Designed miniproteins, single chains, continued (5). Designs and how they scored, part 36

Each design is a single chain, and the fold is of that chain. pLDDT is the mean over its residues in the fold that is shown.

## One batch from the design tools (miniprotein)

Design m17231
Fold by ESMFold2-Fast:
Structure m17231 (fold): chain A 90 residues (1-90)
Amino acid sequence: MRAQAQREIDELVQTFQMPEESVQILTTFVDKLVDAAEKYKEDSEKGKEKLIEIAKEFISKVAGIPREVLDKMSALELQRLVGEILLSLS
């Protein structure tokens, strides 16, 4: 799963030849995801909670959506927004 996520991100960067600013935003987000996955690798539930927190922070910083709105969203809705933001950065 970790290797798959990293591969997908690498493919996105390579395929879209993303602008430097977009690459920096994506790299910061990926670093936080990798750190959380490594730290919580033996506790998948805590790992999922931390990944959701990181996703909310990323969406709030990039899209300017207030945290209170993001707190009302499902994990699936947050995942969709992250995907849309990553595509918009290409």
Scores: mean pLDDT 68

Design m17232
Fold by ESMFold2-Fast:
Structure m17232 (fold): chain A 66 residues (1-66)
Amino acid sequence: VTLTPEQLARLSALLRQLVEEGLISPETATRIGVLVLLGRLEEARALIATLPEEAQARLLPFLDSL
């Protein structure tokens, strides 16, 4: 799956916000970003399922929009 520049910008901003709020680590943000960029959405969803519910609530609507 190829992300549009707007989708990539939204993903980057969302992941950065979650790291700044302490909901995910920078390493986790990098893993999610790489999985989404590679189109491995099922693996990305599985990783997100291990995160706090607040992070899941912010990330899942983004993945659903892809």
Scores: mean pLDDT 82

Design m17233
Fold by ESMFold2-Fast:
Structure m17233 (fold): chain A 90 residues (1-90)
Amino acid sequence: EREEILRLFEEIGKYHREHSSVVNSPDEALRRFATTGDGEAGVEFLRSKGYSEEAIRLEALARKLALEAGEATEEAEALARRAEALHAAA
């Protein structure tokens, strides 16, 4: 669904703006989204390149899953560092 895809791009864009990475991306669709702040522009760009609706949806979902994995990894690393500090203090 179009609204679902736009929400996925919105979530991805927020993460990438926070980390200042999307603007430097070689992926023109993400770069357009980062520049305009408009998920619709990213979706329309992918359609213009011949991506099917299903391919756009899967692309957006894959990027969202990567974002979620990144957040979980950062949290896990922070917890590991805290555990090391506690062990060293024991």
Scores: mean pLDDT 54

Design m17234
Fold by ESMFold2-Fast:
Structure m17234 (fold): chain A 93 residues (1-93)
Amino acid sequence: INNKGLAGLVYGTAGASLDAAVATARKRGDDEAARRLRREGVPLIYKAADAAEKGDLNKAAEYLRELARLVAPLDPGAADVLLDVADSLEKAG
């Protein structure tokens, strides 16, 4: 796996997890929570992907764990996926 491929995987997985949490917030009629998730979550996704592209797997894992904390109240399953990816990155770094 090259660093660009790893960054793409991190970006895709984190984006899907954030989108799932945002969709859940919208289904509950909490548009403000959905906007806050995107405002806080999107920067974390870019930071995680950038760290992964640079080979800083421990920082990428930290950003994914922070994103998992944001999504956990709305989508625990999406949070678990983020934590599993973070654990894999830390084990590889």
Scores: mean pLDDT 86

Design m17235
Fold by ESMFold2-Fast:
Structure m17235 (fold): chain A 74 residues (1-74)
Amino acid sequence: SPSLVEKAERAREELERLMRENNVAPEDAAKVMAAMDKYIATVRDPNASEEQIEAAAREALRALVLALHRVASR
């Protein structure tokens, strides 16, 4: 829906800022942004199921958690 798209685009902008502020490596940030872009594309797809949207959201969250973990492990 348009509301989900707007929320996803805002989340993408906020995640980009969060990763910059936390000195996430460019390669890890790129993986998070790619997963987020896939999530936004899935939300924009009128043929996507709720399960596909949830799966894409889960992958974006997983990518973010792994990126933040790598910052903490440096």
Scores: mean pLDDT 84

Design m17236
Fold by ESMFold2-Fast:
Structure m17236 (fold): chain A 70 residues (1-70)
Amino acid sequence: MMTPEEIERMEQLNRQLVQDIQQQDQQIENTDLTPQQISKIASQSVGDSLRAIGDLLDEILRERQEERKR
């Protein structure tokens, strides 16, 4: 169960992750990489994004646990 505030935090994180992806795209364009190497970098970027989302969810869950103890 999520509050509107928790959803807003998720949306903010998503915007930051989009910016990080755009920075990686610029890095790729400046290198002589094969299509396979580019695909691998893109897959790693998705993995990093999922990790960041997981960290945010962990923070939200900790806040919810604190509220339950009240």
Scores: mean pLDDT 68

Design m17237
Fold by ESMFold2-Fast:
Structure m17237 (fold): chain A 78 residues (1-78)
Amino acid sequence: MSTEEQVAAIEEAAERALAMLEKASKESEEKRKEVAEKAIREAKALAEYAKKYGSAEAAATAEEQAERVIKAAEELIK
């Protein structure tokens, strides 16, 4: 997988996660917590994977996108 393909895949995954969090904002508290916790775990795992196996650009993109997803998830479960 090229660096450009890695970056595109990371950005697409983040946008899907953000869309799921937005949809979950209208669900029950239990469902919001479930979706938020899953999103945080997956975002952290993606950032760690990209740091170890991705290019420098992919790693930086994954860290930035993970931060966006984590902040949205934390806001959802306040």
Scores: mean pLDDT 82

Design m17238
Fold by ESMFold2-Fast:
Structure m17238 (fold): chain A 81 residues (1-81)
Amino acid sequence: DVEKMAEKVGEKLLEKLEEADLPEELREALKEAAEAVKNMDVEKHEEMMERLAELAKKDPEAGKKALELIKEANEEVLKEL
């Protein structure tokens, strides 16, 4: 069930983002990416992932934290399934 998995990944990422210490611009981009995943909006998700990559180039440490949040959200959803 791709729709249910996408919804759970988006929700878990949004939950982790509330606790995360990230620059506001990176947090906003990641939040929009999570909402796009939850809504199955492929084009919006691709746009936000490109923005996240550009922000990660400017701040590699914050970019690494953002990637870790994405990885953790996906891993936790897979463990719950």
Scores: mean pLDDT 77

Design m17239
Fold by ESMFold2-Fast:
Structure m17239 (fold): chain A 80 residues (1-80)
Amino acid sequence: MKVYIIEPDGKVTEVDESGLESSEAFKKAKELAEKTGKPVAALVDLRGNLIEIFEGVSLEEAIEIAKENPDYRVILVIPE
């Protein structure tokens, strides 16, 4: 599984799943990605609360979601 954090400025950072062990938004996105076999993007606020979840999004679409939501960031989960 590949995991990315996407900032509103369009910066994409690949992260290890171990860095997100306490993130409920990440856990929900991961469960959905594993269940569907599709990439899942979770939009999260500054406190890490899940705002919205998007199923079947590309990396490029996830970057656009992040850019459109300047107060939030995206956690993108891509199943292997």
Scores: mean pLDDT 83

Design m17240
Fold by ESMFold2-Fast:
Structure m17240 (fold): chain A 63 residues (1-63)
Amino acid sequence: GRRVRLTATKDFEARGSDELSLKEGEVLEGELLRVDADGWLTVRLPDGTVGRVPGEHVEVRPV
């Protein structure tokens, strides 16, 4: 995947263990593994955690 920086643009509460909770202004660095047709992103964090976030709640920038 591509190395990216994800910046949360609004809060998001995870509903399942496969999803990541976000707080507005939070910055996550990791790998973008997949962009789904519904706009959800699958990312891998530096600790090896894989999680999904809604694309509408994040700004994605390459690093």
Scores: mean pLDDT 82

Design m17241
Fold by ESMFold2-Fast:
Structure m17241 (fold): chain A 68 residues (1-68)
Amino acid sequence: MKPDEMLEKLEKMLNSTPELQPYAPELLESLRKNPDNIGVVVGHAMRLMAEGKADLALTLLKMVDEAR
């Protein structure tokens, strides 16, 4: 999938999940700078887990997998 198509799909999924909407702008900006860097997504997921939001971290990882 082209990076732009993946980002558009991911943005739509993030905006459809109210709990992840606050994280969407930072995550999408990071991915636009490094489109092929899965570590960016993993980093955000690890941060969510550290904040006690493990369910949101898992949801984010699933969204990225589905957007591919």
Scores: mean pLDDT 73

Design m17242
Fold by ESMFold2-Fast:
Structure m17242 (fold): chain A 84 residues (1-84)
Amino acid sequence: MKEIEEKAKAFLEENKPKAEKLYEEAAGDEEKREKAALELGIPALEKGLELVEELEEKGVELDEEEREEVERVRRQIEEAKKKL
């Protein structure tokens, strides 16, 4: 558990500001949002979500900020994929 937990934390921490920045920059421009999600964000964010989901299934508790970020990232990925 500790190894997976540390990897998930590191991955989320590295990708949290990246994901937020990409979607914030694209918020006022749908074309930029689609490009950012597809080319820069989706693969990394998907891997992060998979790690988080695995940890949650094993009973690992995320902090409040981590839970909110996961939900936000999940929604952004779904919206981006839906526009494909």
Scores: mean pLDDT 65

Design m17243
Fold by ESMFold2-Fast:
Structure m17243 (fold): chain A 72 residues (1-72)
Amino acid sequence: DWQQQVQQAVQRLQDIKDKAVDLMKQGKYDEAKKVMTDGTTDVLLSLGTPADEAQKDAQASADKILAEMKKA
């Protein structure tokens, strides 16, 4: 069921984001970026996204979080 897979992916992405936010609060920005990129890639791969596209999408997500950190 695609709908169930999407719901599980959303939950996994929220957990990854929360972990990355905690790392950013500790000043561990490189670790936060790695956790977000690697975790998001794994989730996208589990949904059948090709590895190159999963990496690209994960990188874009990480870049957005880094941009928000620059504003803080």
Scores: mean pLDDT 75

Design m17244
Fold by ESMFold2-Fast:
Structure m17244 (fold): chain A 64 residues (1-64)
Amino acid sequence: AISKGQKAGMEALETAARAFAGGKKRLADLGGFNGAMQRNYAENGDTQRAERMAQNGTEIAQNG
């Protein structure tokens, strides 16, 4: 059984996690732009820049 005080502490931690989730959404938006740029380079035959964008997308995902 979870005590009422322990439950209140868990709810406070969840509120803090939601604040950080706002930052992660902006990182997801950056990942979306990076993915669009990667596809644009690939469609134009610039495979080297497309591969660089893929690497950058992985780094954004790891740091988000």
Scores: mean pLDDT 63

Design m17245
Fold by ESMFold2-Fast:
Structure m17245 (fold): chain A 85 residues (1-85)
Amino acid sequence: DTEKGYKIAQEIKEKLKKLVPDASDEQIEEAVTFLMGEYAYIQVNNDKEGARERAKNYLQTEFGLSEEQAEELIDFFYELMDKNS
């Protein structure tokens, strides 16, 4: 559902922009795409831990988030995906 995907993207953009105010809209959109791709990987390959570790490393490297901040954002994203599935 494109509309649900848009809503999830906007929620993640809002949260990420608050954590990293200097992040560009393009960087944030790339992060949302990456997170959605990793979530899809979980659904197909049942590798939740590997997908989570890659997402955490991406957020820490790309946005300078702490491990705690990255894990909180990933948990928030998973809850949004589950709620809107």
Scores: mean pLDDT 78

Design m17246
Fold by ESMFold2-Fast:
Structure m17246 (fold): chain A 79 residues (1-79)
Amino acid sequence: MAEVAAVTSTQIGDQTAVGALVTHGDESALVTVRSPAPAETLVQAVRDAAAQAKDLDELARLVTQAAQDLGGTATVTPL
């Protein structure tokens, strides 16, 4: 199960940007999401994806899908 260790949100014009550090075992990834949805909606989408993900590959798939559903984009960078 992936866990959200840290979350930051900022507003850039009419878009919200969320950065999150997500851990799974001893591995970690930086998740970034940008969309016109509110910060709380994006943060919840990342948390839901992390809770459902069995590994970082599934996390990337779930976060990308959630971001697309909210009219935005996501990137997941393994650390």
Scores: mean pLDDT 81

Design m17247
Fold by ESMFold2-Fast:
Parts: structure tokens; sequence; C-alpha cells
Structure m17247 (fold): chain A 102 residues (1-102)
């Protein structure tokens, strides 16, 4: 359908418009999320906690890139919400503390 073609062209345009430095920053955040998930798996934690640790890893990476703590935590909560998981700021902060101690 033409609507599906237009949606694909819009997605391609958004990707093409992304600054290379922003792509590098986003990759660093995704890599930190993966490391958080890996730690939770090594600890034998269930899937919800693996996702929480991934979000916490992303939040810590955002903070290292200059995002304020409160904003980084809120973005992590929104990311989890988009994946169908409810999390509180306290749960993210707990996971962040565990990652920083590891």
Amino acid sequence: SEAEREALEEDERLIAATDEEELRRQLAILEAAERGRELAKELGLPDKEQQLFAAAGAALAMMRLGVPREEAIERAIEWLRSAGLEATAEEIEKAMARLEAA
C-alpha cells in the first residue's frame, strides 16, 4: 500500500537525519544496556530484572554523556514502558546502584 511506502520513507528519512555523533552516543547507551542485562543474567535474575538492569545501564550511560540524573531515570522508565514493563524511579535507582557496585 502507498501508506506503508510513505511510512517506510519517513522512517528512512528520520534515520538519515540522525547526526553521526548522536548515533555514536545512542550506540554507547545501547551497549551499556546490554552490559546491564548480561550482569542480571549472570546473577540468575528473571526477565523483568534483566530488563530493569538494561534500563539502569542505559541511564548510567546517559548520565556519563551529560544527561541530568532525574532525566536519565525518566527516559529509562519510558523505555521500559514502551517495552510493556512498569518500573518506578526507585527500582531503576536500585538497579543503577547494583551496577555501580559491580
Scores: mean pLDDT 80

Design m17248
Fold by ESMFold2-Fast:
Structure m17248 (fold): chain A 114 residues (1-114)
Amino acid sequence: SLPQLFPEPLSYFTLALLKAGLDFLLSIENPSAEQLIAAAEDALLLADSYLKDPKLTEEVISLEELIELLEKLLERLEEFLKSEEFKKLPEEVQKTIKEYVKQLRLAIEELKSL
């Protein structure tokens, strides 16, 4: 995914690219499983950055905007979990997507507590 192309710790430039990638992926009407996984990875990195460095992350995306984007992604992932396409995926891929859904729910609740 895009985040794997950049070193840690995450810079302003990396966070801006993660937000742009997430915005693009969320604009896709019928995303593939691979695109949904990429969106979840980008979203989790943005959420983690907000929890670790809220001042830097606020320069890229507000807390309210991030929570809204995460909730939109979570809704899309939960609908995908109900799909025929999801049921046909390899077991390991299904487990990965379910784990990302769980991690996104936890991240949203942590961000809402800030």
Scores: mean pLDDT 84

Design m17249
Fold by ESMFold2-Fast:
Structure m17249 (fold): chain A 77 residues (1-77)
Amino acid sequence: MEVLKELGELLLELVEAEKNGDVEKAQELRKKITELMEKNKEASEEVSKIYGKLLKENNNESTLDILKKVGEELVKK
């Protein structure tokens, strides 16, 4: 699904922007992610499912590190 790969790429960029302290870039990326998820409810559900699974498997990791893993898994789709 093309939208899942795009969401994954946007999530990976968001994690980088957050780690670099690029507030403006992070806000722009969050807006793009939100709009894409709102337009694609099926993709939003799949992202939530992957996030929940990775959160349980990686509960010792930070939220940003878990989001990075979600993005990495999504870009493989």
Scores: mean pLDDT 80

Design m17250
Fold by ESMFold2-Fast:
Structure m17250 (fold): chain A 69 residues (1-69)
Amino acid sequence: SEKDELIKKYLEQLEKLLKEAVERGVITPEQAQQILQSGQTALNGAKTVEEVELIGNGLINTIRRLIEE
């Protein structure tokens, strides 16, 4: 479904950003795994494409801010 494909794309983007955060020493690998698992749970709980976009963009922006600080 469109929703499932969108969840997959956000999770792939989140994984890439979390890997960068770990490589920069901003978070630990254990913290990255916890964030990814929480993100997966939140995205899978979304009922609409619009909810996936809100949750996905929120997660991506949070990790980007963490890397940029």
Scores: mean pLDDT 87

Design m17251
Fold by ESMFold2-Fast:
Structure m17251 (fold): chain A 72 residues (1-72)
Amino acid sequence: SAEAAELFRRAAEAARAGDRERAAELTAQAYTLLFGPQYRDGYLRLARETADSMSPDDLADALDRQADRIAA
């Protein structure tokens, strides 16, 4: 879970920098680590759709909150 939390924090940093694609890639890596590799393409698609639906700041805040939940 610490490794997944770190990936979400890096995704939040990418989102804050305006790099939505990097944020989605890092988020998909975190989901793959948490839930296994069998749905990797689905996680990347979901992460991209989520990134595209939010402002950079809202996406970064959501990803930081996800990291906090997993780190707890």
Scores: mean pLDDT 83

Design m17252
Fold by ESMFold2-Fast:
Structure m17252 (fold): chain A 58 residues (1-58)
Amino acid sequence: SQADIIKALNSVGPDVGDILKSLSDEQLLSLLQSPDLGPAGRALVRQYLKDKNAQVEV
């Protein structure tokens, strides 16, 4: 669930990379809109989207 994903991102655990890779761009953007996502989790999602966008030459 989204709540479980937010908990994992906020804890910055070893599974964070696998979780981010499993999410769609729409789900990643939805996470950024969640008030439950902390600053560490927001930084991780933003960095992942930036890295992903670099591959498509935006």
Scores: mean pLDDT 74

Design m17253
Fold by ESMFold2-Fast:
Structure m17253 (fold): chain A 70 residues (1-70)
Amino acid sequence: FEEKLEEAEKLVEEAEKEKDKEKALRLAIHAQALASLLRMEMLVLEIKDEELLKRVDEIEERAAEIEAKV
């Protein structure tokens, strides 16, 4: 779980630094897909860790900001 979360965080960070609009969008979509899968895992496994939920929320918000700029 933590490894996937860290991967999603790296993807959104790369998307934010990417100058190519299309590449940034692809990275953001990938990060958002991973964040959605992590959110589903937390729901299924009944993980109610406030810090983990906040990190997933931040990935989704940051990815959505990049997608909105397209």
Scores: mean pLDDT 79

Design m17254
Fold by ESMFold2-Fast:
Structure m17254 (fold): chain A 89 residues (1-89)
Amino acid sequence: MTPVQADPEVQELIAELERLTADPDPLVAGAARGALEAIAEATRYRPAAVEELREALRLLLEEKDSPDVTKRIGAVLRLIGAALSLVYE
């Protein structure tokens, strides 16, 4: 089987997270760095966990420039939760 790190879907998520590590919002940049670390520690990627990570990243991209701090925090927490589910499930 092709290494999961070479999966185009996972590589696209990694590339987007790497862009977010340069985000001017320290919450967004920190969450992106944490998610990249979790991806690097994962030994396998279940399709459901990859889909949740993609959805969490989509939400963060929608909310990261929101003036509502609560929405940005919610999106950051969802991304962290999705990334942790790659390592601990």
Scores: mean pLDDT 74

Design m17255
Fold by ESMFold2-Fast:
Structure m17255 (fold): chain A 62 residues (1-62)
Amino acid sequence: SGEEAARKGAEEARRAAEAGDAEKAGQLMNTGSREAYKLGDEKAAEEAEKQGVRALLEAGLG
């Protein structure tokens, strides 16, 4: 589902951000969001982007 794709992307992006890899975190966030959009779940895509940005800011990589 779009929600599942967005959740997975956000989770992987968060792990990358916590590891200090801002570039990988951004790529994973965008991948999850894009997959959610493809599945017609715009709300899940937006949520994935918010979680990705939050993770980068919390890691000091924003």
Scores: mean pLDDT 71

Design m17256
Fold by ESMFold2-Fast:
Structure m17256 (fold): chain A 92 residues (1-92)
Amino acid sequence: SKEELRERLRELIRELEALRKRLMDLMRTVDLPKDLLIRAIGLLLRAIGLIIDAERLLKSDSSEEELRRLIRELEALIKEMKDLIAEIEKLK
């Protein structure tokens, strides 16, 4: 249902915000090689953009199709962020 999609989107925003905080903390505490640092910055910028888009969709009378598309984009970014965090944690 549309409401289930809206709840899923809210869950993904919360997960993405937690991952952003974790990635930013790792960037402060780990001496990152330049390539990983650039990737981290890129993912943080994409996260900000998608959170803005998601919050706008939640405030509008959006279609199920629009909600499903944004959910897919958030899930893909969350996976990329988790993968990068795992790579950075190996540098300890």
Scores: mean pLDDT 89

Design m17257
Fold by ESMFold2-Fast:
Parts: structure tokens; C-alpha cells; sequence
Structure m17257 (fold): chain A 72 residues (1-72)
């Protein structure tokens, strides 16, 4: 399922950002890739998959923003 794969990928991306200190770069990449994926899925009529991508992206962005605020 797309959602499960995205959740695993998001967890890995957040963990790598924490390890490397590239929190701001990861935040920007997650936003861009998430928005592009949602737009593409919506254009294909895959609204359930688009919603899953949006939800996973929003959670990842919030976690990265919280970590970035603590670091800055």
C-alpha cells in the first residue's frame, strides 16, 4: 500500500535529517516532493492515495519543524 511505503520512507528521511543535521533541507524537500506527488495523484483521480501522501507529508513536516525550532 502506498501509505505504508510512504510512512516508512518518511521515518527514514526524518531520522537521516536528525543524524546529519540537515533539518531545513529535509523540510524543503519533503514539502516539494509531497506537493508534487499529491498533485500528480489527484490529476490521475487517485484521491485516496493523494490523501495518504498529504497526511504523511503533513506529519513529517510538523516533526521536522518541531526539531528545527529546538535546534535554532
Amino acid sequence: MVREQLEKAMEAAVEQAVKTGKLREALEQVRREGEAAVRELEAQGREEDARAVREVTERGVRRLEELLEEAE
Scores: mean pLDDT 78

Design m17258
Fold by ESMFold2-Fast:
Structure m17258 (fold): chain A 75 residues (1-75)
Amino acid sequence: SLQDMVLSLTPEQQAAFQEIMAFAQREAARALYVDGLSEEEAVERALAAMRARARAEHPQLVPVIDALEAQLRAE
Protein backbone atom coordinates (compact mmCIF):
# COMPACT_ATOMS: atom_id res chain seq x y z
CA SER A 1 0.00 0.00 0.00
CA LEU A 2 1.02 3.65 -0.24
CA GLN A 3 1.29 3.83 3.57
CA ASP A 4 3.62 0.79 3.59
CA MET A 5 5.77 2.41 0.89
CA VAL A 6 6.09 5.64 2.90
CA LEU A 7 6.86 3.75 6.15
CA SER A 8 9.59 1.73 4.37
CA LEU A 9 11.46 4.93 3.36
CA THR A 10 14.73 5.85 5.10
CA PRO A 11 14.64 8.91 7.42
CA GLU A 12 16.43 10.92 4.70
CA GLN A 13 13.90 9.82 2.05
CA GLN A 14 11.05 10.60 4.50
CA ALA A 15 12.43 14.16 4.90
CA ALA A 16 12.71 14.52 1.10
CA PHE A 17 9.12 13.26 0.70
CA GLN A 18 7.89 15.81 3.28
CA GLU A 19 9.68 18.62 1.39
CA ILE A 20 8.09 17.48 -1.91
CA MET A 21 4.65 17.37 -0.23
CA ALA A 22 5.15 20.90 1.16
CA PHE A 23 6.19 22.09 -2.32
CA ALA A 24 3.06 20.49 -3.84
CA GLN A 25 0.84 22.22 -1.23
CA ARG A 26 2.39 25.60 -2.11
CA GLU A 27 1.86 24.94 -5.85
CA ALA A 28 -1.79 23.98 -5.22
CA ALA A 29 -2.32 27.14 -3.14
CA ARG A 30 -0.74 29.29 -5.88
CA ALA A 31 -2.99 27.67 -8.51
CA LEU A 32 -6.12 28.27 -6.40
CA TYR A 33 -5.46 31.71 -4.91
CA VAL A 34 -3.09 33.41 -7.37
CA ASP A 35 -4.01 31.84 -10.75
CA GLY A 36 -7.74 31.36 -9.97
CA LEU A 37 -7.83 27.70 -11.03
CA SER A 38 -10.39 25.10 -9.91
CA GLU A 39 -9.58 22.62 -7.12
CA GLU A 40 -9.32 19.84 -9.76
CA GLU A 41 -6.84 21.87 -11.85
CA ALA A 42 -4.87 22.81 -8.70
CA VAL A 43 -4.52 19.11 -7.75
CA GLU A 44 -3.35 18.20 -11.29
CA ARG A 45 -0.75 21.01 -11.23
CA ALA A 46 0.46 19.97 -7.77
CA LEU A 47 0.81 16.31 -8.80
CA ALA A 48 2.69 17.24 -11.99
CA ALA A 49 5.03 19.56 -10.03
CA MET A 50 5.58 16.90 -7.33
CA ARG A 51 6.48 14.25 -9.93
CA ALA A 52 8.79 16.59 -11.88
CA ARG A 53 10.66 17.60 -8.70
CA ALA A 54 10.97 13.98 -7.49
CA ARG A 55 12.31 12.92 -10.91
CA ALA A 56 14.88 15.76 -10.89
CA GLU A 57 16.07 15.64 -7.25
CA HIS A 58 14.94 12.32 -5.68
CA PRO A 59 14.26 9.76 -8.46
CA GLN A 60 13.95 6.97 -5.85
CA LEU A 61 10.69 8.66 -4.70
CA VAL A 62 9.05 8.55 -8.16
CA PRO A 63 7.36 5.14 -7.48
CA VAL A 64 5.88 6.54 -4.23
CA ILE A 65 4.54 9.63 -6.07
CA ASP A 66 3.13 7.37 -8.82
CA ALA A 67 1.37 5.22 -6.18
CA LEU A 68 -0.05 8.34 -4.48
CA GLU A 69 -1.36 9.67 -7.82
CA ALA A 70 -2.91 6.30 -8.75
CA GLN A 71 -4.62 6.01 -5.33
CA LEU A 72 -6.03 9.56 -5.54
CA ARG A 73 -7.40 8.88 -9.06
CA ALA A 74 -8.98 5.57 -7.92
CA GLU A 75 -10.94 7.44 -5.22
Scores: mean pLDDT 81

Design m17259
Fold by ESMFold2-Fast:
Structure m17259 (fold): chain A 64 residues (1-64)
Amino acid sequence: KVKELLEEARKARELGARYIAESQAIDARYVAEGGSREELMEGASKGMLALGYYATAVSLEREA
């Protein structure tokens, strides 16, 4: 149903926004202070999760 698909899309966008914010915070710290490869990999992983959630939201919105 349209309403259910839009609610799931909203939740996916919210999760994506949280992960992108965490990824950006890690990247900003790395640029300002330096850091390890492991820290960059953590940021990249969170960015990938955000991308996945945004792709899911777009797919759900298209089905709605």
Scores: mean pLDDT 81

Design m17260
Fold by ESMFold2-Fast:
Parts: C-alpha cells; sequence; structure tokens
Structure m17260 (fold): chain A 119 residues (1-119)
C-alpha cells in the first residue's frame, strides 16, 4: 500500500476500533490455536489489499471485520467463511469474478494450500 492508503486505512481502523476488537475477541474464542488464527488473519489482510487494488468499493477494514465475524461464526470453517463473504460482497454490488480473482491471489501470496477452499 502507498503511505496515503496506509494512513487512510489506520484512520478507518481507529474509527471502527470497537467493532474490530469485538470481532478479534470472538475469533480468539472460536479459534484458540494462535498459529492457525494468525495465518487466517494474514490471509484476510492480503484479501482486503487485493480487493482494494481491483477497485472493490467496500473498505478493507470492513472486509476484515466481516471475514473475522464469519470465521468465528463458522468456527474456523474457511470454505463457509469464503462462500458467505463472496455473497456479502456481491450484495454490496461487487463483481463475482473480481472477488474470486482477489481471493485466489490473496491465497497464493499467503498460503497456497487455501486454494482448495475456493476452487
Amino acid sequence: MSEEEEKEYKEELEKHKPLVDAAEEELKKAIPDKEKREKLLEFARELARELRKKGVKVHPVHVEIAFKKLLAAFKGDLKKTIEKLKEWLIEQGEDEETIEEAIREAAEKTDPSLLKYIE
């Protein structure tokens, strides 16, 4: 990200800090394994970046909050989390092919083994 995009991201993150913190605590309860949780959070962060690069209008902070909440609700089931995140982004008016490409690229950059949940 550019410095300007990083600054805007941090400002949006601070504005929504109570929602971010609540989602993080729910995720810690759903996925007690720190290593697994951190790997999935790294994927979520990269997914938000790839979506932003492709012109998706939903803010990266809101993508990350939605991902964390869905992942907690599905108790770490990444396939269900990705399916529901795609549905939500499509409801926001985003293109399905763009979303699928962003998910693939995020997995390739973080953990390629995650591709089995999206293909």
Scores: mean pLDDT 82

Design m17261
Fold by ESMFold2-Fast:
Structure m17261 (fold): chain A 79 residues (1-79)
Amino acid sequence: MEEALERLDRAAKETIENAKKLYEIDPSLKESYENVIKKVDELRRLAREHPERADEALASAEGINQQVKDALEAVEKKK
């Protein structure tokens, strides 16, 4: 349980860092950056309130991180 929460916190930090990097490259994505932070925070809260769902929250956070990485690659390709 604790391990899943720690992994979720690490995934959350990575997701926020990637989203921040994306926002720094394209300031028009500020709202998307703020939405990513909000969603990740909601997943962390869900895992803390419902520990049995920590693995599910982790999978969702990893999915968001992948979407942010895909968006970052797309922005770089467009240039």
Scores: mean pLDDT 78

Design m17262
Fold by ESMFold2-Fast:
Structure m17262 (fold): chain A 110 residues (1-110)
Amino acid sequence: DTIFSQAMYYIFTSMVGPVVAAQIMRMWWTNPDRAIQEVGSRIGDSTFVNYIRRVFDGDGSSMTQMMDYVSDVAIRNQDVDSLQNIADAYRVMGQSNRRVRDTVGAVKGV
């Protein structure tokens, strides 16, 4: 399951890009139906959309792993917009990621 979820996150992020992936993850916690509709509109493959839905529904651990993966990509790329969207998603989930927060703070000079 962990390897499957990690592969799906890699494929999904590669298809839509880290900014869009972060936005969809944020949407999942505020409006899951809209998040899945957004995946469907960008990918167009109903089977793949169902796989992503299953990964997003999996105990929250799969979503956290995706957020960690997208965070690592955004940190390596110094992508402030992705990092801000990821930080907002963590906040909505009632969680925080110290590496994301520290990187955003460093880039913003705070």
Scores: mean pLDDT 65

Design m17263
Fold by ESMFold2-Fast:
Structure m17263 (fold): chain A 80 residues (1-80)
Amino acid sequence: SNQQQLQDYLTQLDNNLDVSIQQINDWVKQTGDYNTGYQQSSQVYSQYLDTRIQIQTLSQQGQDPQPVLDQGLSIMNQIV
């Protein structure tokens, strides 16, 4: 169903956010650089929110959200 497909895209995005934040937290624990960790977490979360809105908008318009998901995941992973 269209609802199930949308949920799959959003779940992939949510999982990538969890992994990215965990990687930042682990790096902060090793380095003690809380300021850089806070900045990177803020950037990742901003990209997550923008990507989520775009996926929902494209899905509602009957357009393929896959390219937006792929690009959003790539940007989030480059921040970390």
Scores: mean pLDDT 88

Design m17264
Fold by ESMFold2-Fast:
Structure m17264 (fold): chain A 76 residues (1-76)
Amino acid sequence: MKSEVATLLTALYLLIVGAELEGLPQERVDRYRKRADELGKKADEAIKNNDSEGLKKVQEEIRALGDEVAADIAAV
């Protein structure tokens, strides 16, 4: 679970870097980074509290944001 969250967050940040390189507006890229950072904080909190259900929900939110970033890149 913890290693899976780290992998998903890493993949999400790489997608956001990809969005910047593909020429998405900086404001949009900054908003995605902020949302990714907030998800990282939620994941850290769930891990500290041994909240497996909360961690699963955060993983689903990370995947959803990744899909959103990928779709935004494809639209450029």
Scores: mean pLDDT 83

Design m17265
Fold by ESMFold2-Fast:
Structure m17265 (fold): chain A 82 residues (1-82)
Amino acid sequence: MPEELLEESLKYIEEGNYSKGASLGTAASLIAIADGDVELAKKISEEVLRKSTEKNGEKLLKEYESFGFKDVAEKVRKILEE
């Protein structure tokens, strides 16, 4: 079930619907945590961040840096450098 929500999240991000993608990814991660699967929740969060960065990473990096979210900005930068 959380894996199905992850697939839908990634599809919406691929289509440019970042808001719906982020909402579905968050729901998938929270369900995985509720099921006691912390590793799956981490994997879901990492996959959503990776896909969002691939589709919209330059804008995300600029926004996170402007808001002072240094840790998230560094994660986005590392994905962009891969």
Scores: mean pLDDT 80

Design m17266
Fold by ESMFold2-Fast:
Structure m17266 (fold): chain A 68 residues (1-68)
Amino acid sequence: AAIDLALQAIAADPKNEAAWNNLMVAYKQAGRLQEALFVYNEAVKYFAANGLTPGPKTQLLGQQLAAE
C-alpha cells in the first residue's frame, strides 16, 4: 500500500519531493534497499533535468541508503 500510494503521488506530480521521499522510505522499510537507492537516483536525475535541487530530507535519505 505505501509503495503504491507513493507511486500514485509521483505520477500525479513528479515535482512533489515528498512523494519521492515516501517511495524511498517505503522500499527501505520493505527491505528493498536496491530499489530504494534506484528511486533516489531517479529522483535526483529528474530534479537535475528540471532545474530543481533536492532538499535536505532527500539528501539525508540518499546518504542513509548509500551507507547500507
Scores: mean pLDDT 81

